# Designed miniproteins, single chains, continued (5), part 39

Each design is a single chain, and the fold is of that chain. pLDDT is the mean over its residues in the fold that is shown.

## One batch from the design tools (miniprotein)

Design m17340
Fold by ESMFold2-Fast:
Structure m17340 (fold): chain A 71 residues (1-71)
Amino acid sequence: MVKEGEGEAKTPSGAWGKVKVKVTDDSIEVLEAKGGYTVPADATPEQVAQARDDFNVAVVKALNKAIEDAK
């Protein structure tokens, strides 16, 4: 059986991710992945690091939601 799922996540900082997956009994394939984050031009190194971490969290959450949606 083949199912497709979609998941999206966003952090309060504005980092976001959207993922589409195809799930079979034996595999998971990423069909589409989109995402991004933005930092102010005057951002500190700590703010840049936090935005990157938030982006990673958003993408992972979007992927997990897409897999769950495909159930």
Scores: mean pLDDT 81

Design m17341
Fold by ESMFold2-Fast:
Structure m17341 (fold): chain A 95 residues (1-95)
Amino acid sequence: AQEEAARRLREQARRLRELAERSPNEVAAANARAAAENFERAADAVRAGDLRRAALLATAGAINAIAAAIESPDEELARELLELAKEGVRAVDSA
């Protein structure tokens, strides 16, 4: 369960970085990169067995992904960012 949750969080971080590169808005891109960093830290916390720290980091990542979505003029990009925010929090809950 924890290895799977960590793998999912790292995949979400990878997708967030790809969305950041595609974003024409620098504030949205910066927030998407911050979300990716927080989900990677959450994955490390899951692997360490620190589920409380993982939950807090995943929540911070979700907040950053939502901020990126707010600043995104592209509706499809905003929807992908919101989906990744929800998936990150759910991944920690499954650990």
Scores: mean pLDDT 85

Design m17342
Fold by ESMFold2-Fast:
Structure m17342 (fold): chain A 56 residues (1-56)
Amino acid sequence: MDREIAREIAEQNAAAVKAGLMTEEQGFDDAVDSAVRRGVPEELAREEAEKVFKEA
């Protein structure tokens, strides 16, 4: 479940970056911070964000 939450947050932030609402760096950092605030381990949050942002 933690992985799915982290991925959903990362996908939402990647979509915002694609729409021009924020930079890639801002979207990545916000995705990691938001996932950690929801109780996702930082390492796992970064892993899922990296996957989403590298494929975007």
Scores: mean pLDDT 80

Design m17343
Fold by ESMFold2-Fast:
Structure m17343 (fold): chain A 68 residues (1-68)
Amino acid sequence: SEEEIERQIALGALLGAQTAESAREGARVAREAYEKAKEQPELADLAEKAKEMYETNERRFKEMEEKA
């Protein structure tokens, strides 16, 4: 559902801001949201946001791991 996808994107943002481990989880959650939204034209904006979120969280995870 749209609500579920929005919630997953929001969770990805929250998780990505905290620790390397939570950023990894945030990337996973956002990627799941992207997979659900990408084939639904009415959710194209949410799919794009979810993709940007998991890519951002994957980069954050790598950066945090390198600084640990």
Scores: mean pLDDT 77

Design m17344
Fold by ESMFold2-Fast:
Structure m17344 (fold): chain A 81 residues (1-81)
Amino acid sequence: MSPEEREYARMLLETAALEIKEAGKVTEEDVERLKKSLRAHLPPEVAERVIELLEEGMEKKLSPEELAEKLRELADEIVAE
């Protein structure tokens, strides 16, 4: 990924995290919409990493704050690569 693509991925993930935290809830419809956006805008390998995290978070019934924090952590990892 280029530095610009990494920064775009970070911005997208941080925006999603903020929206999840502010909404105080995550629905299956919200997750499916986010998965579609990720697949449309990010390289497949990066999109699948984020999608896996979202699916695990939903399966484990993480709080919106916990899911938002994990998305921010993944964004930082992507930028560091």
Scores: mean pLDDT 80

Design m17345
Fold by ESMFold2-Fast:
Structure m17345 (fold): chain A 109 residues (1-109)
Amino acid sequence: EVEKKAEEIARRVSEALTLGAKGTMSDEETRKKLTEKALEILEESKKEAEELGKKYPKYEEYFKKMAEATEEAKRNIERAAESESSSVASGHILAGLGAIEDALLKVRS
């Protein structure tokens, strides 16, 4: 049950990172819209992770790590949007994906 909630957050964060990746390959107007939507999803996901940590005290540390990984994904999306190089932007997005995947593994263990 708790693992499913963590997986739902990870899925939403991955969706946001995918929107960020599409933004880096798009025109300026589309990139701005996709980046804004990605950051919105990440902010909502962070708040949900923090709330779940309070609701499930036994798993507080796992949801704290999920919230931290979501914040790291947000920072990586912001860095990707500022990057002049698509390869550098992709690297930032991949770092965000790695952070959320590691956090999810901590919930499963």
Scores: mean pLDDT 75

Design m17346
Fold by ESMFold2-Fast:
Structure m17346 (fold): chain A 85 residues (1-85)
Amino acid sequence: SAALQADIDAGVNAVFVATVRTSTSRLSDEEIQELIENADPEKLKAYEDKLRPTIAAGGKVLGISEEEQQKLLRVTSADLAVSSS
């Protein structure tokens, strides 16, 4: 059923978000700023759009605020944008 699939997907997304949260917690505010500033804006937006549903679903399961979800989305998207150049 759609409800059972949504619960499974939410659990899988929660593991991803927990991993991103742990990685982000190891970065200083200065490192986060440098990562975002070095990311290509077009690639950054593309990764944010791709990952937004996953971060939202996992963040909801983990009880993470929308503000923290947005921060995690931006940091992980910037990391991928820099790594893909």
Scores: mean pLDDT 80

Design m17347
Fold by ESMFold2-Fast:
Structure m17347 (fold): chain A 107 residues (1-107)
Amino acid sequence: SIKDKAIETFKEIKEEVLQAMDELGVPDEIREELEKVFNEALEKLKQAKSLDDIINVIRETLKKVSEILQKAMELATPEQRQKLAELLNKVRDKFLEMIDEIEKAKK
């Protein structure tokens, strides 16, 4: 189902983001905040009853993840900032692709 695909894609994005945090050596507080956001989003996705509910969870999660990664960039070295910016672009593109696919399924 669209919901199951969204949940699996969210799990993949979560794993990639948290692994990147560990590899870059960002503060544990940032990693824990990101893990919490993804875990709360996954619970909301499991409870979603409509395609609009799924889209809203994706949009909210993208906003929160973007804000946290932006905060991480402010604390980061120049090399870490470049890698965090690349990660943010990749995550944003994946979430926007998910939204586009779900919107097309509504038509």
Scores: mean pLDDT 87

Design m17348
Fold by ESMFold2-Fast:
Structure m17348 (fold): chain A 70 residues (1-70)
Amino acid sequence: KTPMEVLDEMLDKAGEAVEQEKLEEAEKIFEEAKQYIKENIKDENEKKAYIEIIDLHLERGKEYLKQKQA
């Protein structure tokens, strides 16, 4: 598997946790995804790009739950 394929699988799993209102589980998966990128990507520019994608998904998940709880 490429790092992108692994990241996509982890982001899908985190998205499912967000939809189930399991924010702590989703945050854990996003942190695991960041750790995977840090361990498996050597290029600093690529790491930065992947981390930005993960952070964007986490931010959107938090906003989704915030709106649902309001």
Scores: mean pLDDT 79

Design m17349
Fold by ESMFold2-Fast:
Structure m17349 (fold): chain A 94 residues (1-94)
Amino acid sequence: SMVDLLEEAIKKLEELREKMKSASEEEAIKLIQETGEELVKLFEEAGDEALARRMRHATEEAIESIREKGVEAGLKVVDGFIEELRVLKEEALA
């Protein structure tokens, strides 16, 4: 279901967020790339091309933010995407 898909994605992004808190910039970028690719595949296999595209954009934005402003800037991008998915989950439950 859409709710189950969004719950799995949110969980994986929350796990990413926790790992990023103690990571170097290089480690944080690798973690974002790996989690981003996993979630793109998850969304594509579910047939949700819009979520797959949004995940690709969030991944690119987070990596660029880390390179320019450090890990905390990347965490803000990840947090923003988690909140976006939470809103979509609430809408799917309504």
Scores: mean pLDDT 89

Design m17350
Fold by ESMFold2-Fast:
Structure m17350 (fold): chain A 89 residues (1-89)
Amino acid sequence: TEEEEKRLQLYKEAFKEGFLKMAQLRDLDVSDPKLQEKIDKKSTELANKVLQKIQDSPDPSDPDIRKQIQVDAGKEMTKAFNELMEEYS
């Protein structure tokens, strides 16, 4: 739906911002187009995973379910960032 597309974009932007902050903390060149491309790809993958978890949830409006999805998304983001860093090591 149109709402799902807007939500996808919102989550993608949130993950992208998170990855950029993590990269800055590691003294990576955030202006590097290759790094930007990898961050965009990982952000899109995580945004799609979050939306899928929300759609598959028995009650997507439940605050406890929402909190668990957010916690799991944070763990997935950390894992994805570690994978990205291995490519720059």
Scores: mean pLDDT 79

Design m17351
Fold by ESMFold2-Fast:
Structure m17351 (fold): chain A 66 residues (1-66)
Amino acid sequence: DPEARALADEVVELAVAKNYAMAVEKYRELARRFPDRAEELRAEIVAALRGRVPEAELARIVAAME
């Protein structure tokens, strides 16, 4: 779904901008609106953030997404 992809891209942008709380909130919106896509898009978000966000912050984001 284009909307699910747009939300996933927004999560990545927010996390890269260091807006971690907003990134987590946007992921929760994505998981609520598109539950069938949430696991797939979570994996893609984590892959996109690897190397772009500090390791400790990425671990916190991943924990908050579970």
Scores: mean pLDDT 85

Design m17352
Fold by ESMFold2-Fast:
Structure m17352 (fold): chain A 84 residues (1-84)
Amino acid sequence: GTSTVRVVPGHTIVLTNSSGPATVTVTTSDGTVHTFTLEKGQRLVIRDDVVTLLDSNGNIIERVVLPGLVSVTFPDSLSVQVLS
């Protein structure tokens, strides 16, 4: 299945992929959908309007500014942490 988490200002969402390749989608308030592919060991960090993809060593692979982020949807196989 999939899970959806709302993006709350000032909160950090950390998604970690410990399995095979997984697709994560983030949605903005204007209805635009952005897709990220996470390989095993990679993390996706969402804080405010910034989405950062990290490798297993914590190095930045990609960083995107997406104004008006409202939600992130991901496979239930990913671990999720929400930090305030």
Scores: mean pLDDT 87

Design m17353
Fold by ESMFold2-Fast:
Structure m17353 (fold): chain A 100 residues (1-100)
Amino acid sequence: AAADRARILAWYTRAENALLPVRREFREKLANTSDPEEKKKLIEEYRKKVEEVFEQVSADLRAEMDAEGLPADLRARIEANLQRFKETVEKELEAMLEKA
């Protein structure tokens, strides 16, 4: 249903918005760093912050889904969408760390 898709998109957008300031800070620091060792530290720090963001978003999602009494199917779809987003970001980070 269109309403279900809007809800999935809303949580995806919420995760993106939570990640945006972390990504921006990382990009600015990385652009101003020429030392390879410092670049590796920045990537590791960014990876930790990304994990913290997804943990917080997941905790918020669980709390709000429990409070609203959302159907199990919709809960599973929202969680699966966020998990795929997290996996994509983690793969990008692994590739960056290997190249650094």
Scores: mean pLDDT 81

Design m17354
Fold by ESMFold2-Fast:
Structure m17354 (fold): chain A 77 residues (1-77)
Amino acid sequence: ELSKEEEEKLVEEIKKRAEEIAKKLMTEEKVPEELAKFIGEQLAIFEAAAEAEGLAPAEREELRAAALARLLESIEK
C-alpha cells in the first residue's frame, strides 16, 4: 500500500501532530504532561487513520473535535 518513503513521512507527521497537540493541551488547557501526551498521541493516530481512509480535511477536523471532546469528558468523569 504505502511506500517506505510515504510510511516514514506518515510516522514523522504523526509524531509532530502528537507533540503539537500535547504542547497546546499543556500550555492552553493546563492538562498534566502525561495526560496531554496520551491525548496528543491518540488524536494524532486518529487523524492519520482518517486521512488514510480518504476523509476530507473538513470532515477530519470535525471528527477530531468530537474525539477530543469525548476524551476530555471521559477523564473529567
Scores: mean pLDDT 72

Design m17355
Fold by ESMFold2-Fast:
Structure m17355 (fold): chain A 75 residues (1-75)
Amino acid sequence: PLPSLAEVAVRVGLWLSENLEVGESVLFSEIAEALGIPRSLLSAALRFLERDGTVELRRTPEGTAVTLRAHARYA
């Protein structure tokens, strides 16, 4: 079965929490390369995490910067 958007968002959030401290940034392209996720699916997952307050997205000359705002929370 294909992973759901929620499952991909959780995986991305966990990877960011393992590799970044709150306030640190990484490029969208680096996440895509590290996890092997299609750009469109990663974009949707990061939008989900941005809405959830986990990340902040910012356009830079090098590409989209992804900043960790909070560690992923599981209820």
Scores: mean pLDDT 78

Design m17356
Fold by ESMFold2-Fast:
Structure m17356 (fold): chain A 82 residues (1-82)
Amino acid sequence: ANEIEREALYLEAEASLYVMAATIAKKMGDKEKAIEYLRKAIEKLEKAIETASKSDSPLAKEIRRASEEAKEILEKELKELE
């Protein structure tokens, strides 16, 4: 449980770094890089959901829920940029 929870949180942290990179790219007018970084963030969130799904702990379930919600938001943002 603890190792699964930690791995899922690290994947969420990686997704957050890609979201920050996408935000910087947007401010610099680099739409292509912003799209690339958002896609990488979504990929990391997909891995976080998959990893968290391996545990029935309350924390793992909340990590999964938060990652699913974040992914939905980023997918909508990606569609507006494409």
Scores: mean pLDDT 87

Design m17357
Fold by ESMFold2-Fast:
Structure m17357 (fold): chain A 107 residues (1-107)
Amino acid sequence: ANEELRDKLINGLSSFLKDKEAKSIEELAEILKEAGVEQKEIDEIVELAENAKDSVEDLVEFAKKVLELLSKYTLTNNDKKALEELKEALAEKIKEFVKEIEKEKKE
């Protein structure tokens, strides 16, 4: 579950960042639900993801919440290395998303 959660979160976040479509947010929510994440945490992440589409500040809050969630689940497996690798992968995707938003607003 925790390893599946890691892979599913990276894939779901990557899909959301590329497509910026409502379906990507719904897909992310389903992935989190299948991975056994609590509904209240899923609802919080979905709300932050919806707001993050057009706001760098909301994107930062979204990233913080996702990293908190990942820390919670990865630490139960005592796999700190996998958590660090996941944080790096997530940071790269977030950086790409921020660059896309800035480019769209300038053009």
Scores: mean pLDDT 63

Design m17358
Fold by ESMFold2-Fast:
Order: C-alpha cells, then structure tokens, then sequence
Structure m17358 (fold): chain A 59 residues (1-59)
C-alpha cells in the first residue's frame, strides 16, 4: 500500500506525506508515480532527501 511504502522509504515523513498526498488525490503507489511532478513538489516542501524521493518515484 502507499502507507507501507512511505513508512519503509521515508519513515520520518510518512504520516505528513500520506496526508498531503491524499489531499492532492494520490491514494496509491501507481497514482504517486503517475503524478511524479506533483508528488516531488510535495516531498521537496517537506525537505525529504532526494535519494528517498528517487526511491519512491522509481520503478
């Protein structure tokens, strides 16, 4: 699930990211990757490290 992936890759930001992504209409890992530019901007706004952003958006 999106929550499980966020907790694994970016545990310190997982709860905040989950809330912001859901407000943006992103409810799954597939939707996260389909909306990569928007997801990246949200993650950058929370100061998520680039390595974690790349890991979340990679295939």
Amino acid sequence: SLEEVLRRVAPEHANQLLGLLREAGIHSVAELRANAALARRIMEGLDVPEERIEALLAV
Scores: mean pLDDT 81

Design m17359
Fold by ESMFold2-Fast:
Structure m17359 (fold): chain A 100 residues (1-100)
Amino acid sequence: MSMEEQLKKAVESDMELLRSEMKEVAENPEDVKAQINALMALISFSATYLVAKRQGAKEAMEYGIELLKEFLEEAKKNPKIPEWLIEKLEELLKQMEKDL
């Protein structure tokens, strides 16, 4: 498996975790532990992206941006997701898009 393929798989796995944790937040919006888990999943996704950037894995970077953008548009439509988590997703997407 190429470095690009490994990083794309890692990005996809991190996004699946983020989606799962954000679903828990939406179902239990007052659960602080669910919010912490969602933030940790976002940090994990960001870390994988930073490794892809450092390695020059442009296809993995572009795939990560596409996945986060798609998820953010879906997350914005759910009023049960806390606004501050949406803001963190938007901040990360903006930083990632500067790299293109």
Scores: mean pLDDT 87

Design m17360
Fold by ESMFold2-Fast:
Structure m17360 (fold): chain A 87 residues (1-87)
Amino acid sequence: SEELEREVLRALGDIYTYLGKKLLEQGKFDEAAEMYKKSADLYVQAGDYEGAANAYRLAHIAFEKAGRLDESEKYRKRAEELEQKAK
């Protein structure tokens, strides 16, 4: 069922968000950003635009901490676009 598939995608998104948080706590900012990016992509596939926006916001912060300012700005804008879509 499509609903079960969406639930699995959301659960995977949650897992990647958790992994990103653990990597961020370890100072592994690039790896954390990649986990948050994967999480956001999974939430988009699930139709969870609020979850996706939050995950891209976390990716923005992680890329900023990694000194990757172009990627940080990209995911900041992506989060804002999805925040608008979630309303």
Scores: mean pLDDT 89

Design m17361
Fold by ESMFold2-Fast:
Structure m17361 (fold): chain A 75 residues (1-75)
Amino acid sequence: MKKKVEEIKKRAEELKARAKELIAKETNPNMQRMLEGLIKNLDQLVKAAEENPKVAESVERFVEGIGQSIDGAEK
């Protein structure tokens, strides 16, 4: 279980870095706000997994969903 939380934290940091790169290159304010929202969601999901490791598997699924959204934005 500790390993799962660490994997989630690493994945979230990777996705936050990618989202920040997209924000820096993005000129559309609506897309910038969406990406900033995804970063905030990643921070909250990491906190939830750290506070309650029983939800780590569910958090992992939500983090991967955010990853797919970021992949779509990069396309």
Scores: mean pLDDT 80

Design m17362
Fold by ESMFold2-Fast:
Structure m17362 (fold): chain A 80 residues (1-80)
Amino acid sequence: SKDAEIESILSQLEALLRQIAELLKQRKDSGVVSPDELAQYRQLADQISQLVSQLSTLVSDSELDKKLSEIEKKILEEMA
């Protein structure tokens, strides 16, 4: 069902956002930024962008805006 697909995408987005937050927290403590770590962050950001694009095919513009606002809030909270 579409609802199950939407739930799956949102679950994947949440997992990726938490992964980024954890990596950034560990990096802050070490003070070191390696090229490999930077590449990993960029790869995760690209995956998030692709999932958001996929979600846009499954929901209305109004629903997409609401879900993107939720994702934006989660990104800000996890990166703070």
Scores: mean pLDDT 75

Design m17363
Fold by ESMFold2-Fast:
Structure m17363 (fold): chain A 81 residues (1-81)
Amino acid sequence: MSREELLAEFRAIVAESLARGLSDEELVARLMELARRHPDVPAEVLLFLAYEALSSEPRLSDEQINRIVRALDARLREEEA
C-alpha cells in the first residue's frame, strides 16, 4: 500500500468518526484498528500519517489533535514487539 492510500484511509476514519460524533477515545480505537492492519509500517510513520489526517480536519482544535496523537502514541507503544 502506498503512503497516499494509507493517508486516505486515516482521513476517511477521522471524517467518519467526526460525522458520527464519536469521542476522542473511540477515534483513537478506530485509528489503532487501522494501524493493526499495517504491522509492517513503523509506528513513527503511522503516527505521522494520523497527525496529517487530523491536522487536515477543520473541526478539530490543536488541543484535541494533540490529545488524540498522544493517546495513539501511547497505545502504539503498548503494542510494541
Scores: mean pLDDT 81

Design m17364
Fold by ESMFold2-Fast:
Structure m17364 (fold): chain A 89 residues (1-89)
Amino acid sequence: SATAEKIIADVAALLEKQLDYLGASPAVKAAAIAAAEALTRDYLAGKISLAQWRAALVATLEALGVPRVAAQVLANQLEDVVLGNLAKA
């Protein structure tokens, strides 16, 4: 849907911006964005819960070298983007 693609685009844009501030390499940014987009599509399709989406996103960011606290803060910001867009749809 148009709403789903907007949510995915907003998630990718925020993640890219925040990972740039953290000094992540282009390869790390690309991997994190691809994973976040796939997880967000699965959540919006009802394949995974919000809790599963969040846990998988934090785990993926940590595996890519993002510190746990930063990964959790970023996941909170991305959750707000997802839920905020759904509330406006």
Scores: mean pLDDT 87

Design m17365
Fold by ESMFold2-Fast:
Structure m17365 (fold): chain A 105 residues (1-105)
Amino acid sequence: SARLAALRERLRELVEELKNAKTKEEMLDTAERALVVAGEILGLALADPAVPQAARDRLLALHAELSELLLDLKAAKTEKEAEETRKRFIEVAEELIELVDELLA
C-alpha cells in the first residue's frame, strides 16, 4: 500500500525528530504527532483483509503502549523521567515501524 508506505516514512521522520527534541514541550508535540500517525497505520491495517490477525493484534498492542507512554511523558516531573519515557516511546515506535516493514515486504 502506497498510503501505508507513506505513513511508515512519516512515523520514521517523527521518531528522528523525537530523538532530537531538546525540551519536554518539543517531546510532547512530536510524540502526539507520532501517536496520530501510528493510529492512521492501525486504521489502514484493520481495514485491510490481507493483513494477518497476528499483525493486527500486535499493532493494537503497540498503539496502546504508545498511548500509555504519551500519558507518562505528560506526567513526567523530572528530566530523567521524561528522558526514560522518550527512550521507551522511541523503542515501541521503532517496533511498530519494523512490523509495518514486514507488511510491506
Scores: mean pLDDT 91

Design m17366
Fold by ESMFold2-Fast:
Structure m17366 (fold): chain A 72 residues (1-72)
Amino acid sequence: AEAERERVGAELLEAAEELARQLEKISPEFAEILREDARQAVETASAAELRGGRRQAEGLAKAVREEVEKLE
């Protein structure tokens, strides 16, 4: 359903923004690319693909945070 796709798309954008904010500390360029990729995915991907992307972004955000903490 379109409403379901809009909802999971918003969730993907939120997860991608959190990952992008953490990536900005390492590479502002990659953070901007991620934001653009997430925006395009919301327009073209299925609800299942958007859910998968959200989980991937959340996992990557955790991994990036853990790596940054090791460097401190």
Scores: mean pLDDT 76

Design m17367
Fold by ESMFold2-Fast:
Order: sequence, then structure tokens, then C-alpha cells
Structure m17367 (fold): chain A 100 residues (1-100)
Amino acid sequence: MSQEEQLKQILREAAEEIRRLAEELIAGKISKEEFEERVDHIIEILEEVSKTLSPEDQEVMERFIELIREFRERVLEAKTAEEIEEVVREFEARVEELIE
């Protein structure tokens, strides 16, 4: 893969894992506290990966990390499963916009 294709794959895989965590939260399999801890761990991994990237790819990764932080905050503020599902749909749309 090209470096650009490799970055897009990393972003897609991270977004899929975050979506899976949101689905587990909606299903009552994890708490909001556990969701927050696991998303924060993903952010830490992505910040370390960012240090190995070109300046151009670092900018894309920084934008992606900011989308994850916004997503996390909105999920934690959500009061219903329906609100979490809406936040997930908006997050997925923003990730696709970033990588297309």
C-alpha cells in the first residue's frame, strides 16, 4: 500500500473499533466510564502513531483525533440509545469526509 492508503486504513480500523465500542455501550455490555477509558486508550495509541507520520499525514491524524474527542464528549452527554446512534452516524460521515 502507499503511505496515504496505509493511513486511510488505520483511520478506518480505528473508526470501526470506536463504532463497536458505541454498539457495546448501547447494548449495555460496557458502562460510559469503561467506554471513555477505552476510547482514551485508542486516542493515546493514535497520538503515538502520529509521531511516526509525515507532517502532512500528521495533520490528517490530528483532525481525526479531534473528531474522536468530539464524538466521545457527545456520547458521554447522550441520554438515550437513539442519541448515541445519531452521534455514531454523524461521526462515521465525518470520518468518510476526512478520508475521501
Scores: mean pLDDT 86

Design m17368
Fold by ESMFold2-Fast:
Structure m17368 (fold): chain A 70 residues (1-70)
Amino acid sequence: MDKIIEEAEKRLEKLYEEVKPKLSEENQEKLKKLREHTIKVIKEYKLSKEQIEEALKAFEETVKELLKED
């Protein structure tokens, strides 16, 4: 469980840092808040591996959407 959560946190952080310089300041703040919220939900609700993967996919889809807008 802990390793899966740690890997999810690293994936979210890496994706955020990679796209941050390509996003507007407004969209950087939105993505930062989404990252923090996603991590909090994973930890607070003790999400399963499958639920964590769904949360990560939703985050990746949001990143792609924000990149298309900017």
Scores: mean pLDDT 79

Design m17369
Fold by ESMFold2-Fast:
Structure m17369 (fold): chain A 127 residues (1-127)
Amino acid sequence: APPIKLTASGGGTFLEGGSVTLTAKVSGVDISSYDIGWFKLYPGASEPEFLGYIDVKTGEVTLVDEAKGRWTLSADVANSTAYLTMSNLKVEDTGVYYPGLVEKNENGQMVGVPVFGEGVEVTVVAR
């Protein structure tokens, strides 16, 4: 079987108050069979922190409180791609963002990450 791989793109340097869409290309698996999550490695942190996931089959999105309502998750099954859009960028949005395949329980809580993807750097600078 081909290896399952998730690769993020769309990073770079952005001005505060702007927006960015990060793209995760998924290969080796049918993404409609999984939930796609996003994780952030904060500057100086050792472990990525969970931000949220999308149930690709239903389009249902679960986000953590620290997303502050500025995040949107979406997916395109035909292109095997998931997206994280961040609006009204803040300097604290700076970090490395990782996609992953996630497992949830019947209550919609994330309980595992069977495949963790390659990340992308986002730097947000003050105006």
Scores: mean pLDDT 84

Design m17370
Fold by ESMFold2-Fast:
Structure m17370 (fold): chain A 100 residues (1-100)
Amino acid sequence: SMASLQAEAAQLEKQLAENPEDVKLLRQLALTYSQLGDFKKSAEYLVKALTLEAERNPDSPYVALSALLTAAVLKAIGEDEAAAKLFEIADRMEHSLVPL
């Protein structure tokens, strides 16, 4: 139910307040808000999660590809500001997408 998803989001936000850089909590919040139809909040949590993952793993082709694909999806649904931030992350990490 929507009430159950709203309760889950509130509980996850309380956990995130105690652990503000927990990428798993950020991704779970992004999923929960997407299920609620709040794509703006979902996009904001995805940007924060991918920014942290890029900072922690600057040479990861997985993170670079995740940022690129997520940016394309966000652009398609009109979340242009969040998409721009993720395209910037992917651009900074483009070296990780080239076969070594």
Scores: mean pLDDT 87

Design m17371
Fold by ESMFold2-Fast:
Structure m17371 (fold): chain A 87 residues (1-87)
Amino acid sequence: SMTEEAVERIIEILEETIEKLKNPEVIELLKRAIEEMKRLLEEGKSLDEIVDVVERYLLKAYFLADEEEQKIIIEAMKKIKEILDET
C-alpha cells in the first residue's frame, strides 16, 4: 500500500539519521519513533496518524539536540516532508 511504502521510506531516513547522531537521548527518541511507527502500521493506523507521532518525536529530539544535531534532525524532517508531498 502507499501507506506501507511511505512508512518504510520514513523508517529508512530515521535509521540513517540515527547513524549520524551522537546524543544518546536524541538517538533513543528516534528509535522509539521507529518502534511506534511499526506498531501503528500493524494496527492499521492512517499515514496521517503515523506522521503525527513521528513529528512529535522529532520535535522532542530537536529541542534536546545541540546546534549541530539540530541541523541533522532538520535534514531528516525535510526528507520526510518530500516523501509525504509525493504520496
Scores: mean pLDDT 88

Design m17372
Fold by ESMFold2-Fast:
Structure m17372 (fold): chain A 85 residues (1-85)
Amino acid sequence: MEKIIELIREKVLEEYRDEITRGVERMLEEDPSLEPLFYDFLSKSTDPRETTRDLMEILDIWRKKTPTSYTAAKLLLIGRVLDLE
């Protein structure tokens, strides 16, 4: 968790850091198995605007609180990790 918060500070646009940090913390409270995926995504991310957009999209989908949206958010996060090579 602490390393993920540090990566968010480095990789995400300043305006969105607090919102994204709260969202990711909440998501990880619900599903701790996502921590390695967030770590990989953030570690590989190089563009703060694209990183911010992708995280906001994942959090918006997760926030819908349905089985379909949970699966979609997880698959989107996995896809983003794979796309970063």
Scores: mean pLDDT 81

Design m17373
Fold by ESMFold2-Fast:
Structure m17373 (fold): chain A 62 residues (1-62)
Amino acid sequence: MILIFDPSASEEELREKAAEYAKEGKEATFLSELEPGTYNVVHTDAVVGEVEGVVHLAAPEA
């Protein structure tokens, strides 16, 4: 799963990026669509020349 993280982008811009990944058959969402406390950030990649970062999520331990 690709989670789009860009604190400078608007929600509309993040939605457009997620939609482009979805057109390619990739599972993508943006951070503000997730409920606070339902995820942990495990890994973050910086993408050179892009406005989004990629983070990997772990399921929260119950």
Scores: mean pLDDT 51

